# Designed miniproteins, single chains: the designs that were tried, part 71

Each design is a single chain, and the fold is of that chain. pLDDT is the mean over its residues in the fold that is shown.

## One batch from the design tools (miniprotein)

Design m2457
Fold by ESMFold2-Fast:
Structure m2457 (fold): chain A 95 residues (1-95)
Amino acid sequence: TKTVTVTVDGTKVTVTGEGTWYDPKTGKFKADSVTLDTSKDEVVALEINDEERLVVYVDASKKKVKLYKVKSDGTRELLATLDVSKKSSITLTFS
């Protein structure tokens, strides 16, 4: 079981799943942390398993970060919305 924790201003969102928890394009995020810039729009997709992925969406214009669980059929579940108006970056931690 892998865990991803996102912390912004003391608010923690933890997502647990079976699988790799890695970005398949870069091979990063395995047993480490990743810092995302909140000044620009970014999308990070992490494979949980063959049916599910975690998508972290930075909306720089709205100063929000949204976390979605996306299934292979395209079903999208919003897990959290985090306010980053006072932050220049957020960190994802993997364990």
Scores: mean pLDDT 67

Design m2458
Fold by ESMFold2-Fast:
Structure m2458 (fold): chain A 75 residues (1-75)
Amino acid sequence: SALEEVNRIFGTNLDEEEVKRIAETLKGASEEELKERLRALGGGLEDFLVDLLSQQPDLEQQREMTAALIHLLSK
């Protein structure tokens, strides 16, 4: 899953329940809207985060990836 990939890449154990909660707020978002959300969070990591999103196989995994990255960077 995208959450497992984020945890592997960043060496974290993000709260799955919180990630699911954030992912629900992103339901219906397009790939471009998710990229814009990540650019707003990036603080110098924007290109890396957008590249991670682009590697996901479908929109469901892209939303989960975005939710996990939001949770990671909002602490």
Scores: mean pLDDT 81

Design m2459
Fold by ESMFold2-Fast:
Structure m2459 (fold): chain A 86 residues (1-86)
Amino acid sequence: SMEEELLEEIERLLVEVLLRVAEEHPDATQAVQALINAFGRAVKAGDYETALALLEQLRALAESLGDARSAALIDRAIKLLEELKA
């Protein structure tokens, strides 16, 4: 379904973020993983408002690390999540 395809693309983007952070900012890896895990739980619960808030927290974390590429990947994930809410 389109919903499953959007969720799979979001997961792929977040995995790329995790791998980038693990390489470039290893001290932040645990925090990023925790936010991604919480996002996955919110999505499974159908709580897209909480899922969106968690992606916004993840973006703020990426921005605080100076990782513009990870922030851009998270912005794409946010747009895909908004399509699921529409």
Scores: mean pLDDT 89

Design m2460
Fold by ESMFold2-Fast:
Formats: sequence, C-alpha cells, structure tokens
Structure m2460 (fold): chain A 89 residues (1-89)
Amino acid sequence: KADELLGEAQRIAVEEIQKLDLTPEAREVVARGTRRAVSAALAGDKEKMDEVIEQLRKELEKHADPETAQRAADAVRRIAELFYEAEKA
C-alpha cells in the first residue's frame, strides 16, 4: 500500500540520511535524486533508476566524503527499490 511504502521510505530517510553530515546543498541533491529514482521505479525503468542513483552518488562526492556519498546513495536505492518492487507485484 502507498501509505506503507511512504512510511518505510520516511523511516529510511530519517535513520540513514538524516544521520549523515550533509550540507543543505547536499541534502537538496539527495532530495532531487530520491524523487527522480522513485519516479523511474514507479515507471518500471530499472535502468533509469540505477542511472539516477549512480549520478546522485557522483554528485554527492563533490559535497561529501565518499563513504557519506555511498551511504546516501544506498539509502536512496533502498527507497526506490521499495517502489520498484511494489510496481512489479
């Protein structure tokens, strides 16, 4: 259900992304990347979803250390995969 997916996505965002030491600009990069990845996931476009997440990771490396960028990208991937799997089912 959409409410359950949104709740899980918010939990991942709070537990994984909010704990990261990100600047406001880096958080905007994460927010845009999350919206794009979820949109691709809802369209069933796994290739676009993977592309968006990789672009997010690379863009974040300009604003954060590689470990933080990877953690943020991993959290966004988990969020997008929730929506992708729901659409496949």
Scores: mean pLDDT 79

Design m2461
Fold by ESMFold2-Fast:
Structure m2461 (fold): chain A 70 residues (1-70)
Amino acid sequence: DERRREEERRRRELARRFLDAAQKAVQLSNSPKTPENEAQIKAYQDQILELGRELGRDAEAQAIVDQIEK
């Protein structure tokens, strides 16, 4: 079914963006705390939570955000 394959492709794309945002946020969390870095981390955290909701992975998104805050 073509439509189902498109939905799977869209979910894979969202998952890729989710992982990319998570990786970048984790990398920035290991950098010096500057206002710029903190703002960028916040932006990635918001993106992770939004993508997590779209993917139905709210718990995983929250766990990543909690890990970054530590």
Scores: mean pLDDT 80

Design m2462
Fold by ESMFold2-Fast:
Structure m2462 (fold): chain A 55 residues (1-55)
Amino acid sequence: SSQADALAFLLAHPLVPQDFHAAIRQAVQQAATVQEAIDLLPIKPELKEQLKQAL
C-alpha cells in the first residue's frame, strides 16, 4: 500500500534519526499522503523540505 511504501521510505532515509521512528509510524497512519506525513513529523522545516524533494 502507499502508506507502507511511505513508511519504508521515511524509516530508511539517511537524514531521519532512528529515535523518530515511532512519530513517523503515527504520522503515516494519520496522513492521506506522504507529503502530509512529513509535515506531521517533529523535525526541522529544512529537513522536511529535503525529504519532500527526495520523493
Scores: mean pLDDT 73

Design m2463
Fold by ESMFold2-Fast:
Structure m2463 (fold): chain A 84 residues (1-84)
Amino acid sequence: MEELIKKAMEYALKAAEAGAEGKPEEAAEYAVKSRELGMEAHGLPLPSEEQKEAVKKKLAEYFAADPEKMKKLYEEIKKEIEKL
């Protein structure tokens, strides 16, 4: 469980980094992978491929809107990973 949570947070960090670099589609891919690993760690049912594609599209739009917000998110996630 702990290893899956750590991997989920590492992918969340990659998502924030990609978003900060102006790569919203790559950020969305990493964010969905992070969520999937987090759901698996908590024994939740995994999202369908259709659900993952819909979420990726929305996240890419969201991450494209404000790169400064993504830089801030990167720093916050990095601090949380350092606590693990």
Scores: mean pLDDT 75

Design m2464
Fold by ESMFold2-Fast:
Structure m2464 (fold): chain A 70 residues (1-70)
Amino acid sequence: MSLTYREILEGLLAHMEREGKESLDEEELLAVLREMGLSDVEARVATHDLLKELGPVISREQLRAALAAL
């Protein structure tokens, strides 16, 4: 993975804040992670891990909590 877990969380949160999104689903996560420079395989692995940890959709609130726990 070219990005650290922290950088992924920070990038997702920044995207949500810019776009005014309160949550991201699996398809939105894959798209954002690929735009951040991850390969399709890296984006799928990161999406799987995030959804397993944070649930079927990822909220801005969950991303802030995950960053605070690092």
Scores: mean pLDDT 80

Design m2465
Fold by ESMFold2-Fast:
Structure m2465 (fold): chain A 65 residues (1-65)
Amino acid sequence: MTEEQQKEVDEGVYLLAIATYIATEKDPELRAKLQEILDEGLKTGNYKEALERIKQLIAEHEAKK
């Protein structure tokens, strides 16, 4: 694959991971925040950054409960 094709595959994997986090989140407030991060990722195409932000937000939310 070209470098460009490999990046598209990697971004697709990150997008799937993001969708899974949102689909499995039971807290509606946290889910809304995750959805906002996904929406920004969809505009920029930077799903890796979006996924890292989602993981951080979930970890911070769980640490405060």
Scores: mean pLDDT 76

Design m2466
Fold by ESMFold2-Fast:
Structure m2466 (fold): chain A 99 residues (1-99)
Amino acid sequence: VVDDVYDKLKPYADDFVDGKMTPKQFSDKVADYMKRQVDKGVPLSDIMQGMSRVMGQTRSKYIKKKGMKPGSDDEKKWSKDFRDSLNKSLKKQGLPPIV
């Protein structure tokens, strides 16, 4: 289940990192995927674990590709904006925020 979440979301994460997808488009894809899995009865904890992996890898790849320094103000601002974007899409689908 966790690996299935990663495998299905990785292409969208890669498109986002490559600039082929906006933060809103990626956030909407993630929220729609989570909603579909919840509606199928997949435990939210399993979905969240897979999401944490995708999010962590997406953040690392994006920071590296953009040449941001880890722990810089630019990186902190981007991480906050990314989380806020995702939480907005999750709220629209009636899902809890990412911590």
Scores: mean pLDDT 76

Design m2467
Fold by ESMFold2-Fast:
Structure m2467 (fold): chain A 73 residues (1-73)
Amino acid sequence: SSQQLQQQIEQLLVQAGMDPDRARQIARQVVDTAQNSPDSLTASHNSGRILADAGVPPETTARVSKLVMDYLS
């Protein structure tokens, strides 16, 4: 579910050192982007931009991308 995806992303961002409130906001943006993207490539690209703008490390971004791709498959 989208709520499970959001919670999983929040946990990864918190583990990477992000504040929990900020992690929840970013996770919501990623989930919203995934749900409103026409295809998985667009979802991955836009999610990557959101995470990069938030200063998320590449290793954490890769893990979030995998969760988004698994959700959309």
Scores: mean pLDDT 85

Design m2468
Fold by ESMFold2-Fast:
Structure m2468 (fold): chain A 88 residues (1-88)
Amino acid sequence: MSVVEQVQKVLDELYKKNNGKVTPQEVFDALKEKFKDDPGLIIAVTLAVDETLKKFGIGRDDLLTEEQFNELKAAILAAVERYVAQRA
């Protein structure tokens, strides 16, 4: 399983587990726990989260709409894909 596929699975499982009630902080915490041994990936995720929250005008503890969650997920996956490509 690729790193990108692992990130996608974490995000999808979190959303399902929480019945669609997810904050950006919970997204970040889930990824930080899963990828605690990859600080570069966590930095890439942090930057993607912060830029997406700035775009939405929301805080880390605000509940994401389904559309906001899907945009945040896409931003995180794109950032992780770029990070992994730089290591190759």
Scores: mean pLDDT 85

Design m2469
Fold by ESMFold2-Fast:
Structure m2469 (fold): chain A 55 residues (1-55)
Amino acid sequence: MRAALDAAAELAAELARQGASGREIYATLKERFGDQLSDDQLNLAGAGGVARAQA
C-alpha cells in the first residue's frame, strides 16, 4: 500500500504540473489506484502530489 500511495502522489504531482484540476487528478488516481487505495488515501495522495508540484 505505501508504494501505491507514493506512486499515486507522484502521478498527482505530474498532473498538477501539467495544469490538471484537483477534480481531474482525483478521477485519474481513482481509475489507476482505486483498487489499491481507499478514498481517503486517494485524497491524501492527490493533496500530497499537488504540494510536491508547488515545492
Scores: mean pLDDT 79

Design m2470
Fold by ESMFold2-Fast:
Structure m2470 (fold): chain A 65 residues (1-65)
Amino acid sequence: MVEEAIEKAKELIDKGEVPEAIDVVAKALGVSPSTVSDLVMRYVMQGYSLKEALELAAREILEQK
């Protein structure tokens, strides 16, 4: 489930493993890691934390379909 992937990704971020966190979410959503990375960066630039940005990116990708 996407929520499980997001929670695992937040744990990876706490370990400093950001690329692994992005990969986990990308696989759960069936998109490329670059798609997730681009959205995460956009939300971080808006003032969201990395964990919040990851959750928002995942939700946006899921809701676009």
Scores: mean pLDDT 82

Design m2471
Fold by ESMFold2-Fast:
Structure m2471 (fold): chain A 65 residues (1-65)
Amino acid sequence: MIVSLQSAASILIVAATNLGEDARVEILGKEVLVPADPEKARELTKEVNEAIEKSLATGEEVELK
């Protein structure tokens, strides 16, 4: 099950934004640039959570853009 991945991804994004600079983090097996801009970081968190929810609903692989 991948239910805990939403919490893990959100924690990583929040931790990265606290650095005050762009950071590269591995999320769901993909290297992703987490922007220092909290608004853009929030968008990334939303995308990751939506991808996980869709994967759980359809039974398909989780995809990040």
Scores: mean pLDDT 63

Design m2472
Fold by ESMFold2-Fast:
Structure m2472 (fold): chain A 107 residues (1-107)
Amino acid sequence: MKSIEEDREKRREQDKKNVEELTKEAKKYYEEGNYRKAAVLSTSGLLLASESGLKDKSVGELYLLMAKMSSQDPSTPKETVISLAKKSKDIDPSLKEEADKIIEKAK
């Protein structure tokens, strides 16, 4: 039991580092205006985080990036944008101000 938990913790730590790198790259491409790459990297990071049960600050930042990109897409429902922004601030309260601005614009 204890060694299995140690192996799981080591795997989660590796997955956490991978999500952090994907988050860093997604932010870089978003800042460069490459929203396609930013969206792909953000989706990959969120999928890995979901599979690994991660809910750290990087996951919150990925939801915020998805909310920002979705808010700029007129084909995305307002409810989806609001949901992504709410998930962001629920995971990382430091993102509340940016998330709340997205929610207000989507209303």
Scores: mean pLDDT 82

Design m2473
Fold by ESMFold2-Fast:
Structure m2473 (fold): chain A 81 residues (1-81)
Amino acid sequence: SMADLRAQAERLLSEGLGLLIEAQELIRNKAPREEILKVLERALEKFREALRLAEQLGDAAMVAEARRLIAWVEQKRAEVE
């Protein structure tokens, strides 16, 4: 159902945001670059899947939010690489 797709997209966004918090803590604790990049890559995968579902839902606000989060993760990956 459309409600199930929305719930899945919202869970993916929440999981991705949790991974971003984890990545920020790893950066604060000066963890290895490879560990930080691995967590950022996991966050990126969550947001990309959320974007796909948001597009299927036709939810313009959720699409915009997912795109914003993807851009932010890509910027952070570039800074860490």
Scores: mean pLDDT 90

Design m2474
Fold by ESMFold2-Fast:
Structure m2474 (fold): chain A 92 residues (1-92)
Amino acid sequence: SSKEQAIRLLELVKKNIEEIEDDSLESQITRGVALIALAVLKLSAEKEGWEEVARLLGEAADVVASPDAFTEEAKEEAIRLLEEAKETIEKL
């Protein structure tokens, strides 16, 4: 149940990141929402056995929070990190 909730939130964050297409105000708002969701997920992962999940979520947040324009490469890296976090949760 806890794992299923974390995976559902991860999939929602991943979908939000996939929808970022440019540096428009709408895309900036979507990035902000994704960062808030990632912060909440990371806080929930601050528990024994979830250290790797928390690390991956932190790395994804750092990519999304970059002050540079959110490039296609940064987007792909953030999605990859979130997919790795999901796989890590599934193995717990």
Scores: mean pLDDT 81

Design m2475
Fold by ESMFold2-Fast:
Structure m2475 (fold): chain A 64 residues (1-64)
Amino acid sequence: MKVSVYDLVLAAREEGVDLAAVLKAIQDRGLTPADEVTKGEAIEILEDAGVSRSLAERIYERAA
């Protein structure tokens, strides 16, 4: 299933992660809030922002 970048950012905010790092990872990929990402892409974005794999998976599940 795909999730919007917007929902991914909201879920990341709820988990208290560094939103500046998440937004940078999104911008580096050329993505907008309206774009949709797969589970694998969402986890890569969060890991690039310094989020652990287990926390990234929880954030994705919250966004989905």
Scores: mean pLDDT 86

Design m2476
Fold by ESMFold2-Fast:
Structure m2476 (fold): chain A 69 residues (1-69)
Amino acid sequence: MKLSPEERARLFMAAGIYIAAADLAKRGYASPEEVQRDIENAKEIAEQLRKSGDEETAEFILKKIEEVK
């Protein structure tokens, strides 16, 4: 279950996009359901990174999610 550096970078970027989308949606540009879906997608990415051994990046993503909630 080791991810390559390239795979980790792609996952990190995807999580960033979901968090940014959730933040914009929370500001009135989308529904509450879309906010929750984007947050859940970012959490799944954080869990995948943690399982691959990248706990630091996973914790960073989770911290950013809490800032959006």
Scores: mean pLDDT 77

Design m2477
Fold by ESMFold2-Fast:
Parts: C-alpha cells; structure tokens; sequence
Structure m2477 (fold): chain A 64 residues (1-64)
C-alpha cells in the first residue's frame, strides 16, 4: 500500500515537472491503473491543480 502510494506520487511529480498538471493527471491515472491490475487493489488518485501546476495530490489504496 505505502509502496503503491509512493510510486504514484513520484510519477505525478516527474510528469508535473515535464508537462504540468495535465501530464501529471495522465501519469497518475496510468500508474494507478497498472498497479491496480498487478495487485488487485483499488487505487484512486485525486490531483489538485492551480492553472498548469499541481498544488496537491492524494492517493487512496483499497483492497479489491
């Protein structure tokens, strides 16, 4: 669970640096989907953005 959250948050941060909030949302959704498939857990990502910048992110992991 903690590893899943960390991996998603790192992907979001990297994408935000490269392409802003839109890229961060796409990266977060993609990694969440991949990890959900691998682990059988339900992974949800919520991203807060101000203009083109990510100002906050929340990752929730639930047993599937």
Amino acid sequence: AEEIKKEILEAIEKANLEGGAEAAKKAGDQVARELSAKTGKKVTVEIEASGRAVVGAKVTVEDG
Scores: mean pLDDT 76

Design m2478
Fold by ESMFold2-Fast:
Structure m2478 (fold): chain A 92 residues (1-92)
Amino acid sequence: MSLEELLKELALEISKFAESQGDLELAEEARRLAESDMPVEQKKLAVIHLLLTVYFRSEEGRQFVEEQLKKLEELDPELAKELREQLESAEA
């Protein structure tokens, strides 16, 4: 899977999760991000930002992000590392 395809899939999964939690605004933001023509590096940062937002919002969000991290460690270890570094920075 290409990084661009992986980021689109992640944004769509974030959208579905947000909708399941009743966060329609976040769901729409994630869906819009998945459909955007922005450069892959900007899209990556935006997806990481949404994952951070979800992680710190609820216990369900934290579990969702941890499950996505586990998948990313197999599909794109570099992206998984970037996400972990951002999570650690936000905790500090």
Scores: mean pLDDT 83

Design m2479
Fold by ESMFold2-Fast:
Structure m2479 (fold): chain A 81 residues (1-81)
Amino acid sequence: SEIDDKLRRRVEELTERLSRDPETAGLSRETIRRLVDLYLQGHSSREIARETGISLATARRLKRLIDRIVEEINAERLAAA
């Protein structure tokens, strides 16, 4: 569906940007993609940590980083409109 295609594209865009950040060094791309997917589904840092096996502290930092990346993407799209 169009909604599923948009979600998949958002997951890939966030995964690419997050993978470039030094805080994700040592995490597999699969783990980063799963973390992004859980984030977009509205999961808490505790739930993300449990589902991915990363520490709660790391999950909290990465969630804040994804929040920043989402704001940057939204600002870029607004400027392009």
Scores: mean pLDDT 84

Design m2480
Fold by ESMFold2-Fast:
Structure m2480 (fold): chain A 64 residues (1-64)
Amino acid sequence: MLTPEEIARGLLEALAAHYGVDVPEPKSIDEALEAARRLEAEGHPVSVEDFLGALERWIEAQKK
């Protein structure tokens, strides 16, 4: 259903939307994780709760 790349992309897009920042489209799951870590370093903390919430919103969006 969802590939690791799709999950990584969706998470990054949802996190960027949640914090109101622009991030480049990730080319791999590693790049998506690195971008999320960068958001945390820039004062936008990324917690497990934030990841789960972002993933849930992204999955919901894919249904439409």
Scores: mean pLDDT 61

Design m2481
Fold by ESMFold2-Fast:
Structure m2481 (fold): chain A 61 residues (1-61)
Amino acid sequence: SLSPEQQKEADKKLEEMKKAMEASDKEADALRAAGDLAKSRQIVVSSTADSIRTVGDIIDM
């Protein structure tokens, strides 16, 4: 159970995560369009790992 203050903090972390994921998706799409599939996949993997860490931090609150 989250307090109202923890919920506000969680909402901010989720919003930051969404923005970071959108930026990573755009970068990955640009690399894929340029034919660099390996770098595109690396960005997706890194973004996914960061999102998992953020969700874990929220759960541990």
Scores: mean pLDDT 79

Design m2482
Fold by ESMFold2-Fast:
Structure m2482 (fold): chain A 89 residues (1-89)
Amino acid sequence: ALAALEAEYRALAARAEEALANGDLAEAERLAREAALVAIEGHELKLPEAEREELEHMLERLDELLEVTSDPEIRAALERLKRRAEELL
């Protein structure tokens, strides 16, 4: 599962870079957004294996990301990840 998400993230990130290089800003934005959501899913899958100190560090980073993220779906995914990390503490 995690390896598949990592492969999907790399594929989406590469396609976003290609779209950006070609001047297709709409496609680059769509692909970058999908890549971000896949990355968040990958972090969610790793949560049960994370140590308490790692979870605390992740929560700090999530708070920073939530301050700069305006996309509603990415924010919802980050908030879900934060909630799950808090439940494991």
Scores: mean pLDDT 81

Design m2483
Fold by ESMFold2-Fast:
Structure m2483 (fold): chain A 91 residues (1-91)
Amino acid sequence: MELDEEQLKELEEIAKPLQEEIEAREEEVKKLVEEAREYAKKNGMSKAEAYRYLAELAEEAGDEALAAVARAAALAEEGKSAEEVIEALRA
C-alpha cells in the first residue's frame, strides 16, 4: 500500500497542529532552562539549587512534567536515593 500525494497532504494537515504544539512546548522548556541557568550563575547556585529553581519556574508556567523532572534532578545531584528520585518524578 502506497500513500498518494493527496493522502500525504491530509496527513500533513493533521500533523501540523501537533508539530506546532510540540515545538511550542520545546521552546518553552528551553526558555525555562535558560532562565534557571542565568539565575543560578548570577547567584552562585549549585546544580541542585539550579534544578530546584527550574522546578519552581516550570510549576509557575504550568509544566508539571518539567517541574517533576527538575525536582528529581535536584535530588539526584544531592545524592538522594534512587527511590526518592523516582517518587519526585511521580509528583
Scores: mean pLDDT 70

Design m2484
Fold by ESMFold2-Fast:
Structure m2484 (fold): chain A 85 residues (1-85)
Amino acid sequence: SPVEQQVRDWLSTQSDREISALAQAAVVLSSEYSRTDSKRAELAQRISDVLRDIMEERGIEPEVVSSEELQRARSRVTDLIDSLM
């Protein structure tokens, strides 16, 4: 899908740790948007699914990230969602 390709291109320069943080942020955003914005919730879920697939393909294990890393990742995922709207 165009969303999957755009996410994969966007992630081409990201570290394993950054990808893990982005995956965690996308899951949280999908849950939060589910109560207020179904379209943003759907996009966050699709981004989360693509990130999970990339993590499995590259052998990236989920890791604990700081609150600051998670907040930066949330902002980046939000910006991507807004660009896809």
Scores: mean pLDDT 82

Design m2485
Fold by ESMFold2-Fast:
Structure m2485 (fold): chain A 104 residues (1-104)
Amino acid sequence: RDAILAEIEEILRELEELARELKERSSPEIGSLAEKVVELARELYELAKEGSVDQQQRALRALRVAKELMKEALASEDEKKQILLLISAALILIGEIFDLELSR
C-alpha cells in the first residue's frame, strides 16, 4: 500500500537525521556504523517497494525497531553500548533483507 511505503520513506529520513547526529556527537567509528545502518535501510526500502503488503509491513516493523535502537544509541554516552545498539539495528535490517531476497 502507498501508505506503508510513505511511512517507510519517513522513517528512512529520520534514520538519516539520526545518523548525522551520531556522526557529529560521537567517534568516526560510530558515525561510519550509523551510515551503514542507513545504507541497509535504503536497501530494505528498495526491496519493499517490489514486495507484497505483508513484506512491506515486515520491512516497516524492522525499520521502526532500527529507528528506536538508533535513538537509544544517540542518547547513550557509552561508546560500547552505541556500537552494540547500531550492530543490533544492522542485524535486524540484514535479516529482513535476506528474507525478502530469498522470496524472489
Scores: mean pLDDT 86

Design m2486
Fold by ESMFold2-Fast:
Structure m2486 (fold): chain A 63 residues (1-63)
Amino acid sequence: AEELLEEALRKGLAGDMVGAAQYALKAYEDGASREQLLRVAEEVERAGSLAGAEGIRLGLFSA
């Protein structure tokens, strides 16, 4: 879960919406909490990547 959350953050910060969504979904399926994923999305959005943040939220909503 932790490594998948880190990868979701990395993809999100890079503006990779699809990659962020895929890793966010994998992290959730691997036991990451909704709160952890929403925190990562907030961090990505605060860093200026709206596409990355949206990707993380889409991955979570697909779970």
Scores: mean pLDDT 81

Design m2487
Fold by ESMFold2-Fast:
Structure m2487 (fold): chain A 61 residues (1-61)
Amino acid sequence: AELRPDGTRASLAQQMLDYFSRQPDADPAQLAAARTALDAGDADRAIDLLVALKDRLWPDP
C-alpha cells in the first residue's frame, strides 16, 4: 500500500521482532512483551522494548 502511517512503525517493529527472535541470546520475555505491544497496536512500545534488547545484546558503539 502507498499510504501506511501506522504501518511504517508497525512494519519496522515486526522486522526487528523477527530479527531478534532468531537470536539465541534474545530474552524471550522481552520478545513476548514486544509482540504483545505490537498486537495491541502500540508499535512505539514494541520498538522501545526491542531497542533495549538490542542494547543489552550488542552494546557496540
Scores: mean pLDDT 73

Design m2488
Fold by ESMFold2-Fast:
Structure m2488 (fold): chain A 93 residues (1-93)
Amino acid sequence: GDKLKEEALAIEEGVKLGFSVQDITLAIDLYKQKHPNKVVKPLDIKIASKYCELFKIPKTPENLTKILNICEDFAVGKINSETFLKKLDELAS
C-alpha cells in the first residue's frame, strides 16, 4: 500500500545519504514502535540527516530515531524551539 511505498522511498533516501539499508530500516522500526500509525517519508530522513550534519551528531540508527522523535515532538507542539535545539545538541555530546 501507500505506506509501504513511502517507507521504501525513505529507505532509498537514507541509502543515498550514506546510511546502510539495515541502519535505516532499524531506525524506522524503532520510530514506528513509539508511533505505530506514523509513516516515515523521504523528507523526514533528509531533515534528520541534515540535523546530524549541522550538530555533528553520529549517523547511527539510534540517533536517527532520536532525531525523528525530537522532530515529531516539535511538530506537534510538545516541545518549544529552545528545548528542540537543546535535545539535538545533547545528541552531539
Scores: mean pLDDT 84

Design m2489
Fold by ESMFold2-Fast:
Structure m2489 (fold): chain A 106 residues (1-106)
Amino acid sequence: SPLEELARRLEEILEETKEKLKAAKTSEEAKNVIMAGISRIADAVSAYARRRGLSPEVVAEMRRILAEGAMKATEAAEAGDVEKALKILEEMVERLLALAREFEAR
Protein backbone atom coordinates (compact mmCIF):
# COMPACT_ATOMS: atom_id res chain seq x y z
CA SER A 1 0.00 0.00 0.00
CA PRO A 2 1.10 3.66 -0.32
CA LEU A 3 1.21 3.89 3.49
CA GLU A 4 3.41 0.77 3.80
CA GLU A 5 5.68 2.17 1.05
CA LEU A 6 5.91 5.53 2.90
CA ALA A 7 6.76 3.78 6.21
CA ARG A 8 9.45 1.65 4.52
CA ARG A 9 10.92 4.68 2.69
CA LEU A 10 11.04 6.84 5.83
CA GLU A 11 12.73 4.00 7.78
CA GLU A 12 15.28 3.64 4.92
CA ILE A 13 16.00 7.41 4.96
CA LEU A 14 16.48 7.39 8.76
CA GLU A 15 18.89 4.43 8.60
CA GLU A 16 20.93 6.01 5.77
CA THR A 17 21.03 9.32 7.70
CA LYS A 18 22.30 7.49 10.83
CA GLU A 19 25.11 5.85 8.81
CA LYS A 20 26.13 9.17 7.20
CA LEU A 21 26.13 10.87 10.63
CA LYS A 22 28.64 8.23 11.87
CA ALA A 23 30.98 9.35 9.04
CA ALA A 24 30.56 13.11 9.75
CA LYS A 25 33.73 14.69 11.21
CA THR A 26 32.45 18.25 11.83
CA SER A 27 29.25 20.02 12.97
CA GLU A 28 28.93 21.45 9.44
CA GLU A 29 29.09 17.95 7.90
CA ALA A 30 26.53 16.69 10.46
CA LYS A 31 24.23 19.65 9.68
CA ASN A 32 24.48 18.93 5.94
CA VAL A 33 23.64 15.23 6.53
CA ILE A 34 20.62 16.21 8.68
CA MET A 35 19.44 18.75 6.08
CA ALA A 36 19.75 16.15 3.29
CA GLY A 37 17.77 13.64 5.39
CA ILE A 38 15.02 16.21 6.05
CA SER A 39 14.82 17.00 2.31
CA ARG A 40 14.43 13.28 1.48
CA ILE A 41 11.73 12.86 4.18
CA ALA A 42 9.87 15.92 2.81
CA ASP A 43 10.05 14.50 -0.75
CA ALA A 44 8.73 11.09 0.37
CA VAL A 45 5.85 12.71 2.32
CA SER A 46 4.99 15.02 -0.62
CA ALA A 47 4.93 12.04 -3.02
CA TYR A 48 2.63 10.14 -0.63
CA ALA A 49 0.32 13.18 -0.25
CA ARG A 50 0.03 13.62 -4.04
CA ARG A 51 -0.53 9.89 -4.68
CA ARG A 52 -3.25 9.69 -1.98
CA GLY A 53 -4.87 13.04 -2.89
CA LEU A 54 -4.64 14.30 0.69
CA SER A 55 -6.70 17.35 1.65
CA PRO A 56 -4.97 20.76 1.98
CA GLU A 57 -5.57 20.60 5.75
CA VAL A 58 -3.70 17.29 6.15
CA VAL A 59 -0.89 18.54 3.86
CA ALA A 60 -0.62 21.72 5.99
CA GLU A 61 -0.31 19.57 9.15
CA MET A 62 2.44 17.47 7.53
CA ARG A 63 4.28 20.64 6.44
CA ARG A 64 4.05 22.03 10.00
CA ILE A 65 5.56 18.81 11.43
CA LEU A 66 8.35 18.92 8.80
CA ALA A 67 9.12 22.62 9.43
CA GLU A 68 9.23 22.20 13.24
CA GLY A 69 11.38 19.06 13.02
CA ALA A 70 13.75 20.66 10.49
CA MET A 71 14.28 23.74 12.67
CA LYS A 72 14.94 21.73 15.86
CA ALA A 73 17.14 19.09 14.19
CA THR A 74 19.36 21.64 12.39
CA GLU A 75 19.73 23.68 15.62
CA ALA A 76 20.83 20.52 17.49
CA ALA A 77 23.28 19.58 14.69
CA GLU A 78 24.75 23.13 14.66
CA ALA A 79 25.27 22.82 18.44
CA GLY A 80 27.18 19.55 17.83
CA ASP A 81 24.45 17.40 19.42
CA VAL A 82 24.05 14.85 16.62
CA GLU A 83 22.29 12.32 18.89
CA LYS A 84 19.61 14.92 19.71
CA ALA A 85 19.30 15.88 16.02
CA LEU A 86 18.74 12.20 15.13
CA LYS A 87 16.15 11.75 17.92
CA ILE A 88 14.27 14.82 16.61
CA LEU A 89 14.23 13.28 13.08
CA GLU A 90 12.93 9.98 14.51
CA GLU A 91 10.16 11.83 16.41
CA MET A 92 9.29 13.83 13.28
CA VAL A 93 8.98 10.60 11.23
CA GLU A 94 6.83 8.99 13.97
CA ARG A 95 4.48 12.02 13.97
CA LEU A 96 4.22 12.00 10.14
CA LEU A 97 3.44 8.26 10.07
CA ALA A 98 0.86 8.65 12.88
CA LEU A 99 -0.91 11.37 10.86
CA ALA A 100 -0.80 9.21 7.69
CA ARG A 101 -2.18 6.19 9.60
CA GLU A 102 -4.98 8.34 11.07
CA PHE A 103 -5.95 9.40 7.51
CA GLU A 104 -5.94 5.74 6.31
CA ALA A 105 -8.16 4.74 9.30
CA ARG A 106 -10.83 7.29 8.29
Scores: mean pLDDT 86

Design m2490
Fold by ESMFold2-Fast:
Structure m2490 (fold): chain A 119 residues (1-119)
Amino acid sequence: SFFDEAVDKAKEAKENLDNEEAFRTLLSITTELLFHLGRNPPSTLEEAKKVAEKVLEIAEIGLELARADPRTSERVIELLEEAVELAKKAIESDNYVEAYQLTVASLSYLKQALGERVE
């Protein structure tokens, strides 16, 4: 799926790229996911949760890279931690609208954090 490909690209960036290129790649992936999710919203709670699980994997990669990087600010780490927590809440939700909104919020925090890190 589109989201599985995004997770694979994020994992490849973590393993194969330097930190600056990895963060730029994660920002690109996150931007593409937000655009895709807006145009192709999940149709069911189950689909929304599956999307949230993929977003969580990408957010956790971003957070791990940020915590290991001495050039990353505390603010960026806090934004990434919020992205992770929002994705976890989306996965645990029993409501479609809540799961979808939390997933979008997670991606928005991830995009903001990565954008601030690469500036």
Scores: mean pLDDT 90

Design m2491
Fold by ESMFold2-Fast:
Structure m2491 (fold): chain A 95 residues (1-95)
Amino acid sequence: SDERIREVKRRLRELLRELERLMEQAKKDGLKPDPGANRSISGSLSYLRDYLDDLLKDPEVRRLMQELIDKVSKATAEVATEVLRRFYEIVDRAS
């Protein structure tokens, strides 16, 4: 439904802003991202992106999910894991 797509977009934008905030905090705390450690998490996010894209067929949802995946590759493992957990919740609510 249009309401479901709107809610998913809202939650994805909130998650993107939170990810950016957490990444800036991690940088200030001297934590170094490891793109290699996040490879498995990025794979899981890509699977969920494709699932949600097939379900909703909305280009903006796909774009926001891809932006999340790209940013997660540069995050700490802890931040990447939290983003994956929250993205599962968004997908579950949309299903």
Scores: mean pLDDT 83

